# Designed miniproteins, single chains: the designs that were tried, part 60

Each design is a single chain, and the fold is of that chain. pLDDT is the mean over its residues in the fold that is shown.

## One batch from the design tools (miniprotein)

Design m2083
Fold by ESMFold2-Fast:
Structure m2083 (fold): chain A 62 residues (1-62)
Amino acid sequence: MLSPEEALALLRERNPERLPLPEGLEDLPVYALKGLIAEELNGPKPNLRVAEALTARIEELE
């Protein structure tokens, strides 16, 4: 299982471009966004588009 930090690093390497966030995720803090990325990537059917959008938001906040 990927940690939130490992998942974020992997996505930054693969998909450095900014993507639009799904509605209602803009107000989440970085730690919550990292958790959502790890949950998505360790799920049975990971949605890379959602994970990339969350990664782009973290980069905007950092």
Scores: mean pLDDT 70

Design m2084
Fold by ESMFold2-Fast:
Structure m2084 (fold): chain A 87 residues (1-87)
Amino acid sequence: MLSELVDLANEVQEASLEELKELARKGLELLANPDEQDKRIGLALGLAVANMLVASDDEELKKLGEETLENITEENLIKTLKYVLEK
């Protein structure tokens, strides 16, 4: 599961904004659940989205991904996912 999400992020050289929004939505849903396993998967999706943002042609999204990966916290991952979803 976790390795598959990391592999997906590495394989996608150019993620569409719609794909990023879908992953962001799923990550936020999982992080909102009180279940510990769902929360861990949500954090993993947040990391995958941040890695995909670094590969983005959008300078704003790329900067967001770089800043998120420089300071990986649950709060920063949630903030990043919300930003992508609202884009």
Scores: mean pLDDT 74

Design m2085
Fold by ESMFold2-Fast:
Structure m2085 (fold): chain A 66 residues (1-66)
Amino acid sequence: SLPPLPDEFREVLEKMRSGELTKEEFAEQLKKLGFSDDEIKLLYHLIHGEEVEVTLNGKKVKFPKG
């Protein structure tokens, strides 16, 4: 099982799932919580299955649509 998430992070995830936040607003809220752009893209991919491209260890990696 996953460790408990901070309340702020949980709130952002719930608002994103409910359609209350746009993709851009989701990214801005997570940046305020200290997440990198690449981490935010990966989280968005995990939640919505959208195709994303991130830089990991200096290499571009593309995650296909889920």
Scores: mean pLDDT 71

Design m2086
Fold by ESMFold2-Fast:
Parts: sequence; structure tokens; C-alpha cells
Structure m2086 (fold): chain A 97 residues (1-97)
Amino acid sequence: MTIEELKEKIEELLKRGEITEESAEKILKFIEENPERAEELIELGENMTDEDIEKYVEEMKPVMEELGKNDKKKGQELLIEAMIIGIAYHLAREREK
């Protein structure tokens, strides 16, 4: 998956009402400012198994809650990263069908 494919998927999700305009804008800005990190997150998401993504979601909940209290900026960054991973995971599955 390329950054261009990720951007197209985000725009599709926005058109379908599955993501807010605010969330889409934040993710797109993150990709433009951190393209190398976005590529790493895409690769991570594409290679996740069903067990990996489930474990990631469960482990990230307490981390995001703690960062929300102590470092809101890092909490937002982690949320954006989690969304990129999730989109990449689902798009990889769609290609296998």
C-alpha cells in the first residue's frame, strides 16, 4: 500500500461518514508532515494478524488514557497512528479477498 492509496481510503471513509472531517484532516496532516513514519505504520498494519490488531487495540486503550492526562499532544499522535494502522490492516484484508 502506498501513501496515495491510504489518502484515497481516508477520503472514501469520510464520504461514507465512517470518519469525521476533523479526524480525516488530522490524519492527512500527519501523513504530509511525517511521510516516513506513515509508511512504517502502513507496513505494520498490513502485516498484522487478527490477533495482533485485537491485542494492539486492547493494549493501547490504557496507554491512550494515561497520555490523555499527562501528554495530550502525544495522546493525539498515538490516536492518529492507531487509525493509520487500522486502515492499513483493513485495506490489506480487502486486497486478499
Scores: mean pLDDT 78

Design m2087
Fold by ESMFold2-Fast:
Structure m2087 (fold): chain A 68 residues (1-68)
Amino acid sequence: SKEELLRRLREILKSLGYSDEAAESVVETLESLGATPAQLERLIRELEKARNPEEADRVVVRTILAIA
């Protein structure tokens, strides 16, 4: 479900050093842009390969720009 994907996204971002507020901001941005379940699954897979917040930021920004 989309709700489950958004929950997983928050947890992965937090594990990579995001605050609760920063993770929620990313989720709200993606929802406002109409991110599809497939786009969220791709973002989660790319974030699973990230090793630090800087790599996570690059993945998030690229995803937002690709959707917008």
Scores: mean pLDDT 88

Design m2088
Fold by ESMFold2-Fast:
Structure m2088 (fold): chain A 70 residues (1-70)
Amino acid sequence: SLEDEFIEFFKKKLKDMGVSDEIINKAVEKLREALKIPDREARLQAIGQILVEIQKETGNKLAELIPRKP
């Protein structure tokens, strides 16, 4: 239930930002897979990669706040 609530919140936020349903659906599929990762650090890294992909598709709107690792 908590994972489903997070995914619905994520979908709503992307839709509110004007992201297309096609991009949202792809991001949600990847997010569902990332949330299955039992290692917390690997899970967060996977979520970060999803945000980077959304950045590339939407012209940098969602990834501007993601710190770049050296």
Scores: mean pLDDT 72

Design m2089
Fold by ESMFold2-Fast:
Structure m2089 (fold): chain A 70 residues (1-70)
Amino acid sequence: SMDEISKIMFEALEKFKEKNPDLTKEQIDELIERVEKAVDEVVAKDPNDIEGARKAVEEVVKEFEEELKK
């Protein structure tokens, strides 16, 4: 359900913010937008693909973390 996907997004974002306390609001907002877009693409194909949504969130967070190291 969307509630389960929302929980996955929330938990991943909170964990990332805890690991990166010096993130600006702009960086946090950008990460949220990227996560939401990736989840929307998964849900558009299959609204019950919870595992696909989880993987998409993890991939977006990893990409964003790599960009922060540049």
Scores: mean pLDDT 82

Design m2090
Fold by ESMFold2-Fast:
Structure m2090 (fold): chain A 98 residues (1-98)
Amino acid sequence: SMEDAREILERLKEDGDAGPFLLEPSASNTFFHSVVDEPVSLESIEKAEPKSVEELLEMLEKMRANVEKAFPPDSPAVQLMERVMERARELIEEIEKR
């Protein structure tokens, strides 16, 4: 539901690993913007107002794909993004038990 998606998103934003993904990378990050056509941040997901947990997960997967396209596999950005996705899965499982 939209309410469940909102709760998951708010809890993700509180996680320390989410810091780099809260806002879109600045326009000064020319490499990121040269390889990523549609930037996705936790702020942009919130503004999009996902109507379900499934829509939220699709937006998070797009954010992950952008990070993997812009950064090396062994980079801190990719490692933090993997932890954010793990946390999202944990929160989805918790919410689905209700």
Scores: mean pLDDT 81

Design m2091
Fold by ESMFold2-Fast:
Structure m2091 (fold): chain A 74 residues (1-74)
Amino acid sequence: VEEFKKLAEEIKKAAENGDTEKVRQYARKMADLAEKYGLKDEAESLRRLADDPTASPQDIAEAVERVLKLIEKK
């Protein structure tokens, strides 16, 4: 859970600074962690967004927050 929170905070800061590459990099890391926790569908969705050149940093950050909320319920 703590690792997900740290990644979510880093994604928020990167999105706030307009650092799209950092947002995508941390989103991929969160997808890897989500997969380890059994959230395979969410991990696949995050990787798809991180690899989508049309996705905004804000869209990626929002998806990350949804994954974090799912982790907190476990």
Scores: mean pLDDT 76

Design m2092
Fold by ESMFold2-Fast:
Structure m2092 (fold): chain A 68 residues (1-68)
Amino acid sequence: SLDEQLSQLEGTVRQVMSSQDDPEARDKLFEEFQRLWQQYVDLAKQQGVLQEGQQRATSIIDSVIRSS
């Protein structure tokens, strides 16, 4: 589901933020984030909720980054 994919995206962003002292680990996590983001976008588009889905995901991601 979109909510499950959002949870994976949020978890990956949290891992990226916690890996700021390890650039190599962070880069690998960023590549994983890009893969998960594309899967999320594709699913949201398939379900006809691309705009709302992207806004929700961006809000969650921004919140994690701002709180880190």
Scores: mean pLDDT 81

Design m2093
Fold by ESMFold2-Fast:
Structure m2093 (fold): chain A 82 residues (1-82)
Amino acid sequence: EEVRKLAERSIAALPEQIAYLEQVAARSGARDYAAALKAELEEAAKRLREALKIEDPEEMERRIREILAEHSARIRRLRAAA
């Protein structure tokens, strides 16, 4: 239940996160970095939407945790490369 809510909140926050990234890119000129972050956020949201369709609650929670862990790792790599 809580993991499902976390995934749903992450998806719901996507437009706000993208708007923030666009503002940061406009101020810093880091458009390529912002575009990469936006693509990663959109892909993570897509994968979370697919995971939420899994009927087995344990399998769904496992998949959501995997997606969130992979997403965090990819964000860390993007930040390190910038």
Scores: mean pLDDT 78

Design m2094
Fold by ESMFold2-Fast:
Structure m2094 (fold): chain A 72 residues (1-72)
Amino acid sequence: KEKELEELKEEAAKLVEKLKEENPELTDEQAAEIKETAEAVVEDLIEKGFSKEVALEIVKATIESLAEAAVR
């Protein structure tokens, strides 16, 4: 569980960094908020016993939705 949480947090951080590189209009503050939200979602899902695969799918969708809303 600890290893899964660590891997998911790393994956979420990488996704936010990639989105920031692809969307230069995304501010540092917006990127930080998206990262914090994604990490909180990952932690909550793993604590509730969701699988790593399900948690990763939800986190990816959350990050993408927040980034799209922030850039518009």
Scores: mean pLDDT 78

Design m2095
Fold by ESMFold2-Fast:
Structure m2095 (fold): chain A 68 residues (1-68)
Amino acid sequence: GAAALRAYLESFASEHPAATLSEIGADRFVLSIPGQPLNLIGLTLTLMGEYPDATVSLDGDTLTVVLK
C-alpha cells in the first residue's frame, strides 16, 4: 500500500542527502537526486520488482511512482 511505499522511499531518501521526496496526492511519489541518476536506476528496478502494480518511470535524476 501507499504507507509501505512511503516508508520505503523515506528510508531511501534518508541515506541520500541530496534526495528530495514529494508526495502528490495519496498515490503519487516523486523522488529526485540531482546529479545522481545512477542511484535512481537501482531503485527503479527494485520498485518494479516489489510494487509490480505501480507505474514506475525514471527521467534523468527524477523518479516518479504512481500507485493503483
Scores: mean pLDDT 78

Design m2096
Fold by ESMFold2-Fast:
Structure m2096 (fold): chain A 104 residues (1-104)
Amino acid sequence: SSILDKLKARLKALIDDPSKTEAEVLEAAAIHVSLLIFFMPEYEKELQELLVEVVKEIGKKASAKNKPVISELGKKLSEAVKNDSSFDDIIGIVVDGIKRLRAI
């Protein structure tokens, strides 16, 4: 669990960094989670739940302009994780959300 704790601390630092956009934080989270699932598939469920938590934390700090996109992303991601969707489907939801945030 120490590797998950280190990832959580790193992602929290990115969420708290005012120089980072919501899209940049989500991209970093998606990359780190994908790499860890690839090397440590036993943590897949905990890492998927961490993505849900990251989206919730970004949503709390998001501008009014970005809140609707982040809210929709959070709902879709939470439902996909609860329904045991494939990681490919879960990452697809996050990638779509990042693209929408970058288009704003």
Scores: mean pLDDT 86

Design m2097
Fold by ESMFold2-Fast:
Structure m2097 (fold): chain A 79 residues (1-79)
Amino acid sequence: MAEEEEKKKKELEKRMEEAKEEAAEYIAKLAKESEEKAEKAREIFAEAMNKATELIKKGDYEGAAEEVEKGKKEIEELL
């Protein structure tokens, strides 16, 4: 059972990494269009990452992935 838990953790970590990469691309696009929007996007990203890190420390990898995905979506809405 522990090995299945580790497998889920790795899958969620990959999802978080993909979401982080997409968020970074959105921030880069925003920086070319508007510095104000880029700053707001960086704040949203930092807040999402902070919440995700706290959830990971509690063992809630699914909640952490959801927080990163929410941050990415909010950043995308600024495009």
Scores: mean pLDDT 82

Design m2098
Fold by ESMFold2-Fast:
Structure m2098 (fold): chain A 91 residues (1-91)
Amino acid sequence: MELSSSLEGRELVILGTSEPIDAANAAAIAEGLRAIAAVAGRVVVLLSGEISPEARALLEALAAENPNVEIIEVPNEEEALELAKKLLEEA
C-alpha cells in the first residue's frame, strides 16, 4: 500500500467543497479524514460550504478524537485557497 507510505508524517491541507455539507456528506468526509489522519502527521481541512448542525457535530467529534486533525470553517472558496496557501508556506 504505497499511498499510506507517501502520506506518513506529512502535513496535508484539504480544500473542502463549496457545496452544503449535510450529515451524510459529513459522515463520508469523517471516514475519509479518519483514514488519512491515521498516517498523516497533520491534516488541516478548510470548509467553505454551509454546514448543518448534525454535520458540524460529526466533524467536531472527529477533530476531538484525532488531535492531528484541524477543521476550519471559512466564508468562501477564495478565502479557503488563501488560507491553504498561507498554511503550506508556514509548514
Scores: mean pLDDT 73

Design m2099
Fold by ESMFold2-Fast:
Structure m2099 (fold): chain A 99 residues (1-99)
Amino acid sequence: MKKKEEEEKRRKKLNEEISARTQAFVADLQAKADAELEKVRKEHPDDTELIRQAERDATVRLIAEALRIVGADFEYWIALKQGKSEEEAEKVREETLAS
């Protein structure tokens, strides 16, 4: 029974680390998109069409990156469901993100 408590603590720590990493990646992607858009607005404040195009491009890039991260998370959960260890599942997730 003591072994089960240690397993729960390990799972909680791993989930916290994965969640923090995912939040950090999303925040970084959003900050980069916001910075590029701010640069366009600063350089071309009166060019409404150029600003609109930059907003559309930023949104498309953000969605594409978000889908890539979600896909990697799905591969992680599939690996766990197939009986792989948390370490092996994390490796599958990292390989999916790298491809």
Scores: mean pLDDT 74

Design m2100
Fold by ESMFold2-Fast:
Parts: structure tokens; sequence; C-alpha cells
Structure m2100 (fold): chain A 60 residues (1-60)
């Protein structure tokens, strides 16, 4: 489900990749915006994964 994907990506980002609360919020907002425009779960996961990778790269 959408909520499970959000929880998994947020926890992984904070626990394993050092994402800040602000970065997790950016990830969350990107996925919510996709859902708001009617994107499928597959498209939301794709958008979330792209944003997640961007945020991880910022921390390196």
Amino acid sequence: SFDEVLEQLGKAGKTHFGLSEEQVKELYDAMLEARKRGASLDEIVKIGSRKFNELVEENQ
C-alpha cells in the first residue's frame, strides 16, 4: 500500500542513509503530490525512488 511504501522508504532513509527529517519530508511531499495527481502506486514508487536517490547523493 501507499502508507507501507512511505513508512519503508522513510525508515530506510533515516536508519541506513542518514536522511534528515527535512529530507524525509521532501520525499514524503513528492510522493503525496504524485498521489494527488492520480499517479498509480508503481509511478509513485518510481518518483519516490528517484527523489530518495537524489537526497542520498546530497549527503555524500
Scores: mean pLDDT 81

Design m2101
Fold by ESMFold2-Fast:
Structure m2101 (fold): chain A 76 residues (1-76)
Amino acid sequence: AVDISVSKTEVNVGEPVTITVSNAPVTISVLDAKGKVVDEQVSNTLSTTVTFTEAGTYVILGRNDLGEGSVSVTVK
């Protein structure tokens, strides 16, 4: 399984969020409140950073050969 966590579950627009994963490499997808992928990247490290340009509720999904994990972030 892929465990995923974030530095904060509630942030402001433009505030960086650190994503931590148990395994790398991992594909990190950011999904909006309607389940649309708004950002996607491959991380080769156990930690990466994402910033949000639009307020909303997002799901961050981490996927690789070991499985998947997700965490929700609210952006104000």
Scores: mean pLDDT 83

Design m2102
Fold by ESMFold2-Fast:
Structure m2102 (fold): chain A 69 residues (1-69)
Amino acid sequence: ASEVLDILQDIIEKNPELYEKLLRMHELTDEEFQEIIDEVKKLAKERGYSDEAIQKLIDLIEKNRERLR
């Protein structure tokens, strides 16, 4: 969905360090990964994205992390 891509673009622009951590998510511990997910949720919510779009992005991130392991 385009809304999920919009959230990702906002992360790149507003928090490039968070984006770098997302690119390396397969190297993170489960605790570190949960911290990144919480930061993504916070940023997207502050930007006014729907809970449904935020959850879809998180599901996509988690699925991609599992596929890289």
Scores: mean pLDDT 77

Design m2103
Fold by ESMFold2-Fast:
Structure m2103 (fold): chain A 96 residues (1-96)
Amino acid sequence: GKKISEGMRKVSERMKEEGKYETSEKLFEGSRYSEEGRYRESSRIVSEGVSIGVKEKSSKDVIKSSGYFGHSSRYYYEGNEEEGKKYYEKGEEYIK
């Protein structure tokens, strides 16, 4: 939903501030897909972003937040709103 897109944008902005531009672009793209309700594409792109972030040695908080937002997107795609919300809230804990 809207909140997961906002979370992904916060991660994207923080990665951009850290000079992790490729990971930042992936999270921004994931945010746009989530805004459109395209949760499958969002989950896939965010998963790619997490993999790049690990290789680029992005902060652990940003990597964990991104992973949780990716899982949240997957659960929304599956129609599991309760689990989607739980993983969204876990992601927010790391990006505060």
Scores: mean pLDDT 83

Design m2104
Fold by ESMFold2-Fast:
Structure m2104 (fold): chain A 95 residues (1-95)
Amino acid sequence: KIEKLLKELEETFGDTPLGQLVIALTRALAEQILNGKPVPQEVIEQLRAQAEAVNAAGLPALSPEQQEKLAELEKELREIAEERKAGASAEELRK
């Protein structure tokens, strides 16, 4: 599920600073959901550096497709979190 979600994000946002940030945030949040552990400090520092790069490049206008994908991302992450609470394994949810 998470691997498919990350691939769809790469296809929608491309290899852009914003796309890299969205993918990195999604990976960090997914690992927190799956493992129940806080995001490591080094990951937070990497995300801050990526956010600074996005800000330096300017705020890109989101396409309607990108806006829809962000809404789908929020829904999918909520569903993954609920499945994890219901007893689904971390390994099952990663695939």
Scores: mean pLDDT 70

Design m2105
Fold by ESMFold2-Fast:
Structure m2105 (fold): chain A 86 residues (1-86)
Amino acid sequence: MSPEQIAQQMVDQVMQYIQQGDLQKARQVALQGADELLKLLSPEQVRQLLEKIMLEKLKTVTDPEQRAAALRVMGEVLIYLRLKES
């Protein structure tokens, strides 16, 4: 799969688990997806790709609790990637 396809599928799965109220699974999927992308791209490239896809997805979330959960999970993975950048 292309990096763009992996990133899109990961973000879609994260949102599915957030909608189900399973934040632990959402975090697990987000971190596993980031690690898969890190096999193909640099940490900076993964962060830029995920930030773009996540931002577009977050614009569609109107429920306040789901939005807060999505921001937390997505924010945590972006910080994780920043730590990989040193």
Scores: mean pLDDT 84

Design m2106
Fold by ESMFold2-Fast:
Structure m2106 (fold): chain A 60 residues (1-60)
Amino acid sequence: SHIDEAIEAIKAGDYEAAERHVVAAYLEGEITPEQANAVGRAIRAGDYEGAIAILKEAKA
């Protein structure tokens, strides 16, 4: 899934790929607009653990 791809990109340190996967997840309806915006803010703030936590919640 795009959410799993975003998590793996964050773990790999590829934050540009992570943000692209978050956008793809949003467009495919896997994640809400609020969750997508929160993940983007966390990545830009350097809060990678927070970004992963939000993405895991989106899968539940």
Scores: mean pLDDT 88

Design m2107
Fold by ESMFold2-Fast:
Structure m2107 (fold): chain A 86 residues (1-86)
Amino acid sequence: SELVEKGEELAKEGKYEEAAKQYLAAAAELAREGRLEEAVEAIKNAGKALAEAGKVLLGVAAQLLAVALEIENDPERAAAVAEALL
């Protein structure tokens, strides 16, 4: 995913808030494609980036929500969550 690659580049540059936005955009696209495992991983990476940007509580919440989405196995809800966090 080009958006995941952009998120990784931005995170390496210390641009964590921008990295989180790219990861969440990637998660929404992946979830719409039914690629739930990859979408969940992108939300987890967005949560880590948000925590690094100083938004620690939001970052933790995003990671916990990603785990819940994985357990429920619901790609449509995963897309909605990623879009809501953007």
Scores: mean pLDDT 86

Design m2108
Fold by ESMFold2-Fast:
Structure m2108 (fold): chain A 105 residues (1-105)
Amino acid sequence: MELLRKISELVRNKDKEGLREMAKELGGEVPEDASVEEIAAYIAAKLAGLGLSYEEIEELIEEISKVLGVSRDDAARFLAELFMRGLDREEILEVLEQAKEELKA
């Protein structure tokens, strides 16, 4: 929980360097063009103990962006919130399915 609060603080402060350092310490690398929000989502997954690669995180961000009709950064913020609340990949896919049904109405 403390680490997730620190990530939220770094995102709020737009501290991209701090987020990249944290990702590296967790054994991951993120692209230079990744936003602070995208890096935060990846770190959140790592801290949640999820064995997700950065590519899998990018795929989830793209799917959320398409389903909700939001920017990639907004999708990444939403994904990070779900990871911080303890949802795994399967639970996130269920949330997206619910959103698809609501958006059809």
Scores: mean pLDDT 76

Design m2109
Fold by ESMFold2-Fast:
Structure m2109 (fold): chain A 115 residues (1-115)
Amino acid sequence: TKAEEIVDQAKEYVKEQFEKIKEALKRGDKEKAIKLVKETQEFLREALTQVWDLLTDEDAKQQVRSIEFVIDGAFLDFIKELPTMSSEEAIKAANLLQESILYLLNETKQLVSKS
């Protein structure tokens, strides 16, 4: 479906953006990492809003909205903590954030496949 296609594109975008984020963190460029994180967050908000608009099942819509809030919170926590992290801690945190976001996008794909 179009909703599944949007989720798949979002997953690929997250993978590409997090490679760039980790490269910035390896160089100690926290400013660039924050910019890339914010760009990723904005892209995902737009993608999940498009998914939400395509759903007709109200329970699925509410679950997608809940996933969006969890994703937004995870990005904000990462941005808040990043200034106090070493490069090694920041890369570890970025890997955990990437895994969490990809898990939630996969959950979103399962929801839209049932709708």
Scores: mean pLDDT 89

Design m2110
Fold by ESMFold2-Fast:
Structure m2110 (fold): chain A 56 residues (1-56)
Amino acid sequence: AKTAEELSKLTNDELVGFIVNNYKVFDPTIIGQVRADLAGGVSKDAIIEKYLPKLR
């Protein structure tokens, strides 16, 4: 599995793709929220903690 540091180095689109493909996040509302948070300046670390807590 990728570490939080490796995930933080991905582009916003690559991070969304990783979440969808590896953690089975298929809800378009959740995907839209992740994208909106990233566009709004939420850190990738905060996104990882919120949506991928098992990596910590």
Scores: mean pLDDT 69

Design m2111
Fold by ESMFold2-Fast:
Structure m2111 (fold): chain A 71 residues (1-71)
Amino acid sequence: STEIERARQLAQDMLEAMNLGMKGTEEAIEGVLKKDPENGEKKAEEIRKKAEEDREQAMKYIQELLDEAAA
């Protein structure tokens, strides 16, 4: 059905957005460390932790969408 197809497309779009977000996170970490090599590690750790939490939540939602599409 079109609803199931939409759920699969949304899951795919979210995976692509997550990949772009991961690249953006890496660039942000590099920028923080480059600007402040001595104190930037704490900020970099906060960015990594937030990105990891967001990725975990996104993966859970993607799985729910895929499960709905497979039903």
Scores: mean pLDDT 77

Design m2112
Fold by ESMFold2-Fast:
Structure m2112 (fold): chain A 75 residues (1-75)
Amino acid sequence: SMKEKIEEFLKQLEELIEYLKEKNLPKEVKEEALRHVQGISDVLLDLAKQNLSKEQYEEFKKKLEELLKKLKEVV
């Protein structure tokens, strides 16, 4: 379901942020990861708006924005 895909994405994003904090990766690699995550985030946000309730969409959007902020801080 869309809800399961969104929950899995948020979990994978949290794991990615932790991975990037622990690994001393080149800046270019981190920046590419950020661009990729931003792209898929935009697509999932559009799909969530079309497929979830207003309440579920707002919860997803808020959690996603918090995680994207954290991702930007580790890049």
Scores: mean pLDDT 86

Design m2113
Fold by ESMFold2-Fast:
Structure m2113 (fold): chain A 88 residues (1-88)
Amino acid sequence: SLIEEKVRERRLYLLASELLGYQNKIDELKKRLAAGDESVKEKLEKYQKKFDEIYDRILELLGLPRDQYTREEIVELAKKIVEERKKK
């Protein structure tokens, strides 16, 4: 139904936005760790777990198997979902 499609699109948009938010935080923390800031190790691990949880939810909503898509491909898909929503 039209309502089911709109609910799915909204859920995908929210998950995509959250995934990109954690990816940005992970990238920032990785740069800090590489610069010698060891205090970020625990926070980095926590954000990686959150990323993995959202990654799994996106795959479940799309009906996609976990072993066929790379993290980079899902991040690219998430960027496209967010961009398409901004155009509406």
Scores: mean pLDDT 80

Design m2114
Fold by ESMFold2-Fast:
Structure m2114 (fold): chain A 63 residues (1-63)
Amino acid sequence: MAPPAEVLETALAVLTPREAAILRLHAEDPDATHREVAERLGLSVATVRRHIRRAAAKLAAAL
């Protein structure tokens, strides 16, 4: 089984910098809410959710 760090590195290779930043924040703080991620990145919660959905679709296609 691949360690979580190796999965994260593979994921980051297929994501945009913004999508990668959101995934990295969740990896560093798994308990962070979408609101907290939005506040850290200066985005709306709706924008964060949109990037998460796009990132999830890319990861599902790549993995």
Scores: mean pLDDT 72

Design m2115
Fold by ESMFold2-Fast:
Structure m2115 (fold): chain A 69 residues (1-69)
Amino acid sequence: MEDTAEAIKQALLKEREAVEEEMERNKENKDVQEELELALRLADAPEEDWEAVLEEVKAKLREIRAKKA
């Protein structure tokens, strides 16, 4: 069986594929593209940096949402 860390990494790789597919469907929507790009950044981050990257992504999402609102 795979270790928990490996299983989580594989789940993130699958999520990355789904996010890329969503980006293709919404390539005309720049706001959606920016949000999905942040999601891909989180998915590509190594487990060691997850907490720091998650905080960065949340901060940037807040900025994007504030500009949209």
Scores: mean pLDDT 68

Design m2116
Fold by ESMFold2-Fast:
Structure m2116 (fold): chain A 94 residues (1-94)
Amino acid sequence: GGIDELIEKAREAAKDPRLLELGERIVEAMRKLRLPEPGVIESGLFGYLTGVKGWSPGEAMEEARRLTAGMFVASLLEGGLDVEKVVKSLEAAA
């Protein structure tokens, strides 16, 4: 349960280079529209990877970006990303 299941789904989606590229395009479009959600998720994942999992900042920054793209593309397949659930799961894991 919780954030680790969301991370595993995102990581699985990101294994396909075409799905990763699609996720990156979604994130770019959301940033151009000035939607805060990609930045909030990426920052939360970075904090979780460094603070809870003990990753180095450089590795965590790259993985957080990749996982953020994976989460958004996975959400298209599952009928939507619950951003509030992701944020609450990251806060509970900190």
Scores: mean pLDDT 80

Design m2117
Fold by ESMFold2-Fast:
Structure m2117 (fold): chain A 80 residues (1-80)
Amino acid sequence: MLEEIKEILEKLEKYAEQATPEAAEKAKELLLKREDLISDANRAKIEELLARRPDMSEEQKEELKAHAVGLDIMRALDAA
């Protein structure tokens, strides 16, 4: 798990260094592919937020999920 998290972080850093809209989209796609990394606590918060905001766009929902993945990656790194 820790090695997988490091690999994801290295790819995210590479996309950040490129500083292009295309690289930002690839970073978002990478985070969304790792939705499995979202903690149960953040998953519950997302479900609660979506229940209150059914008007939220698909793009906003994806951004919320990507953000949650990023937070849980950072938390897992801090725990190691």
Scores: mean pLDDT 76

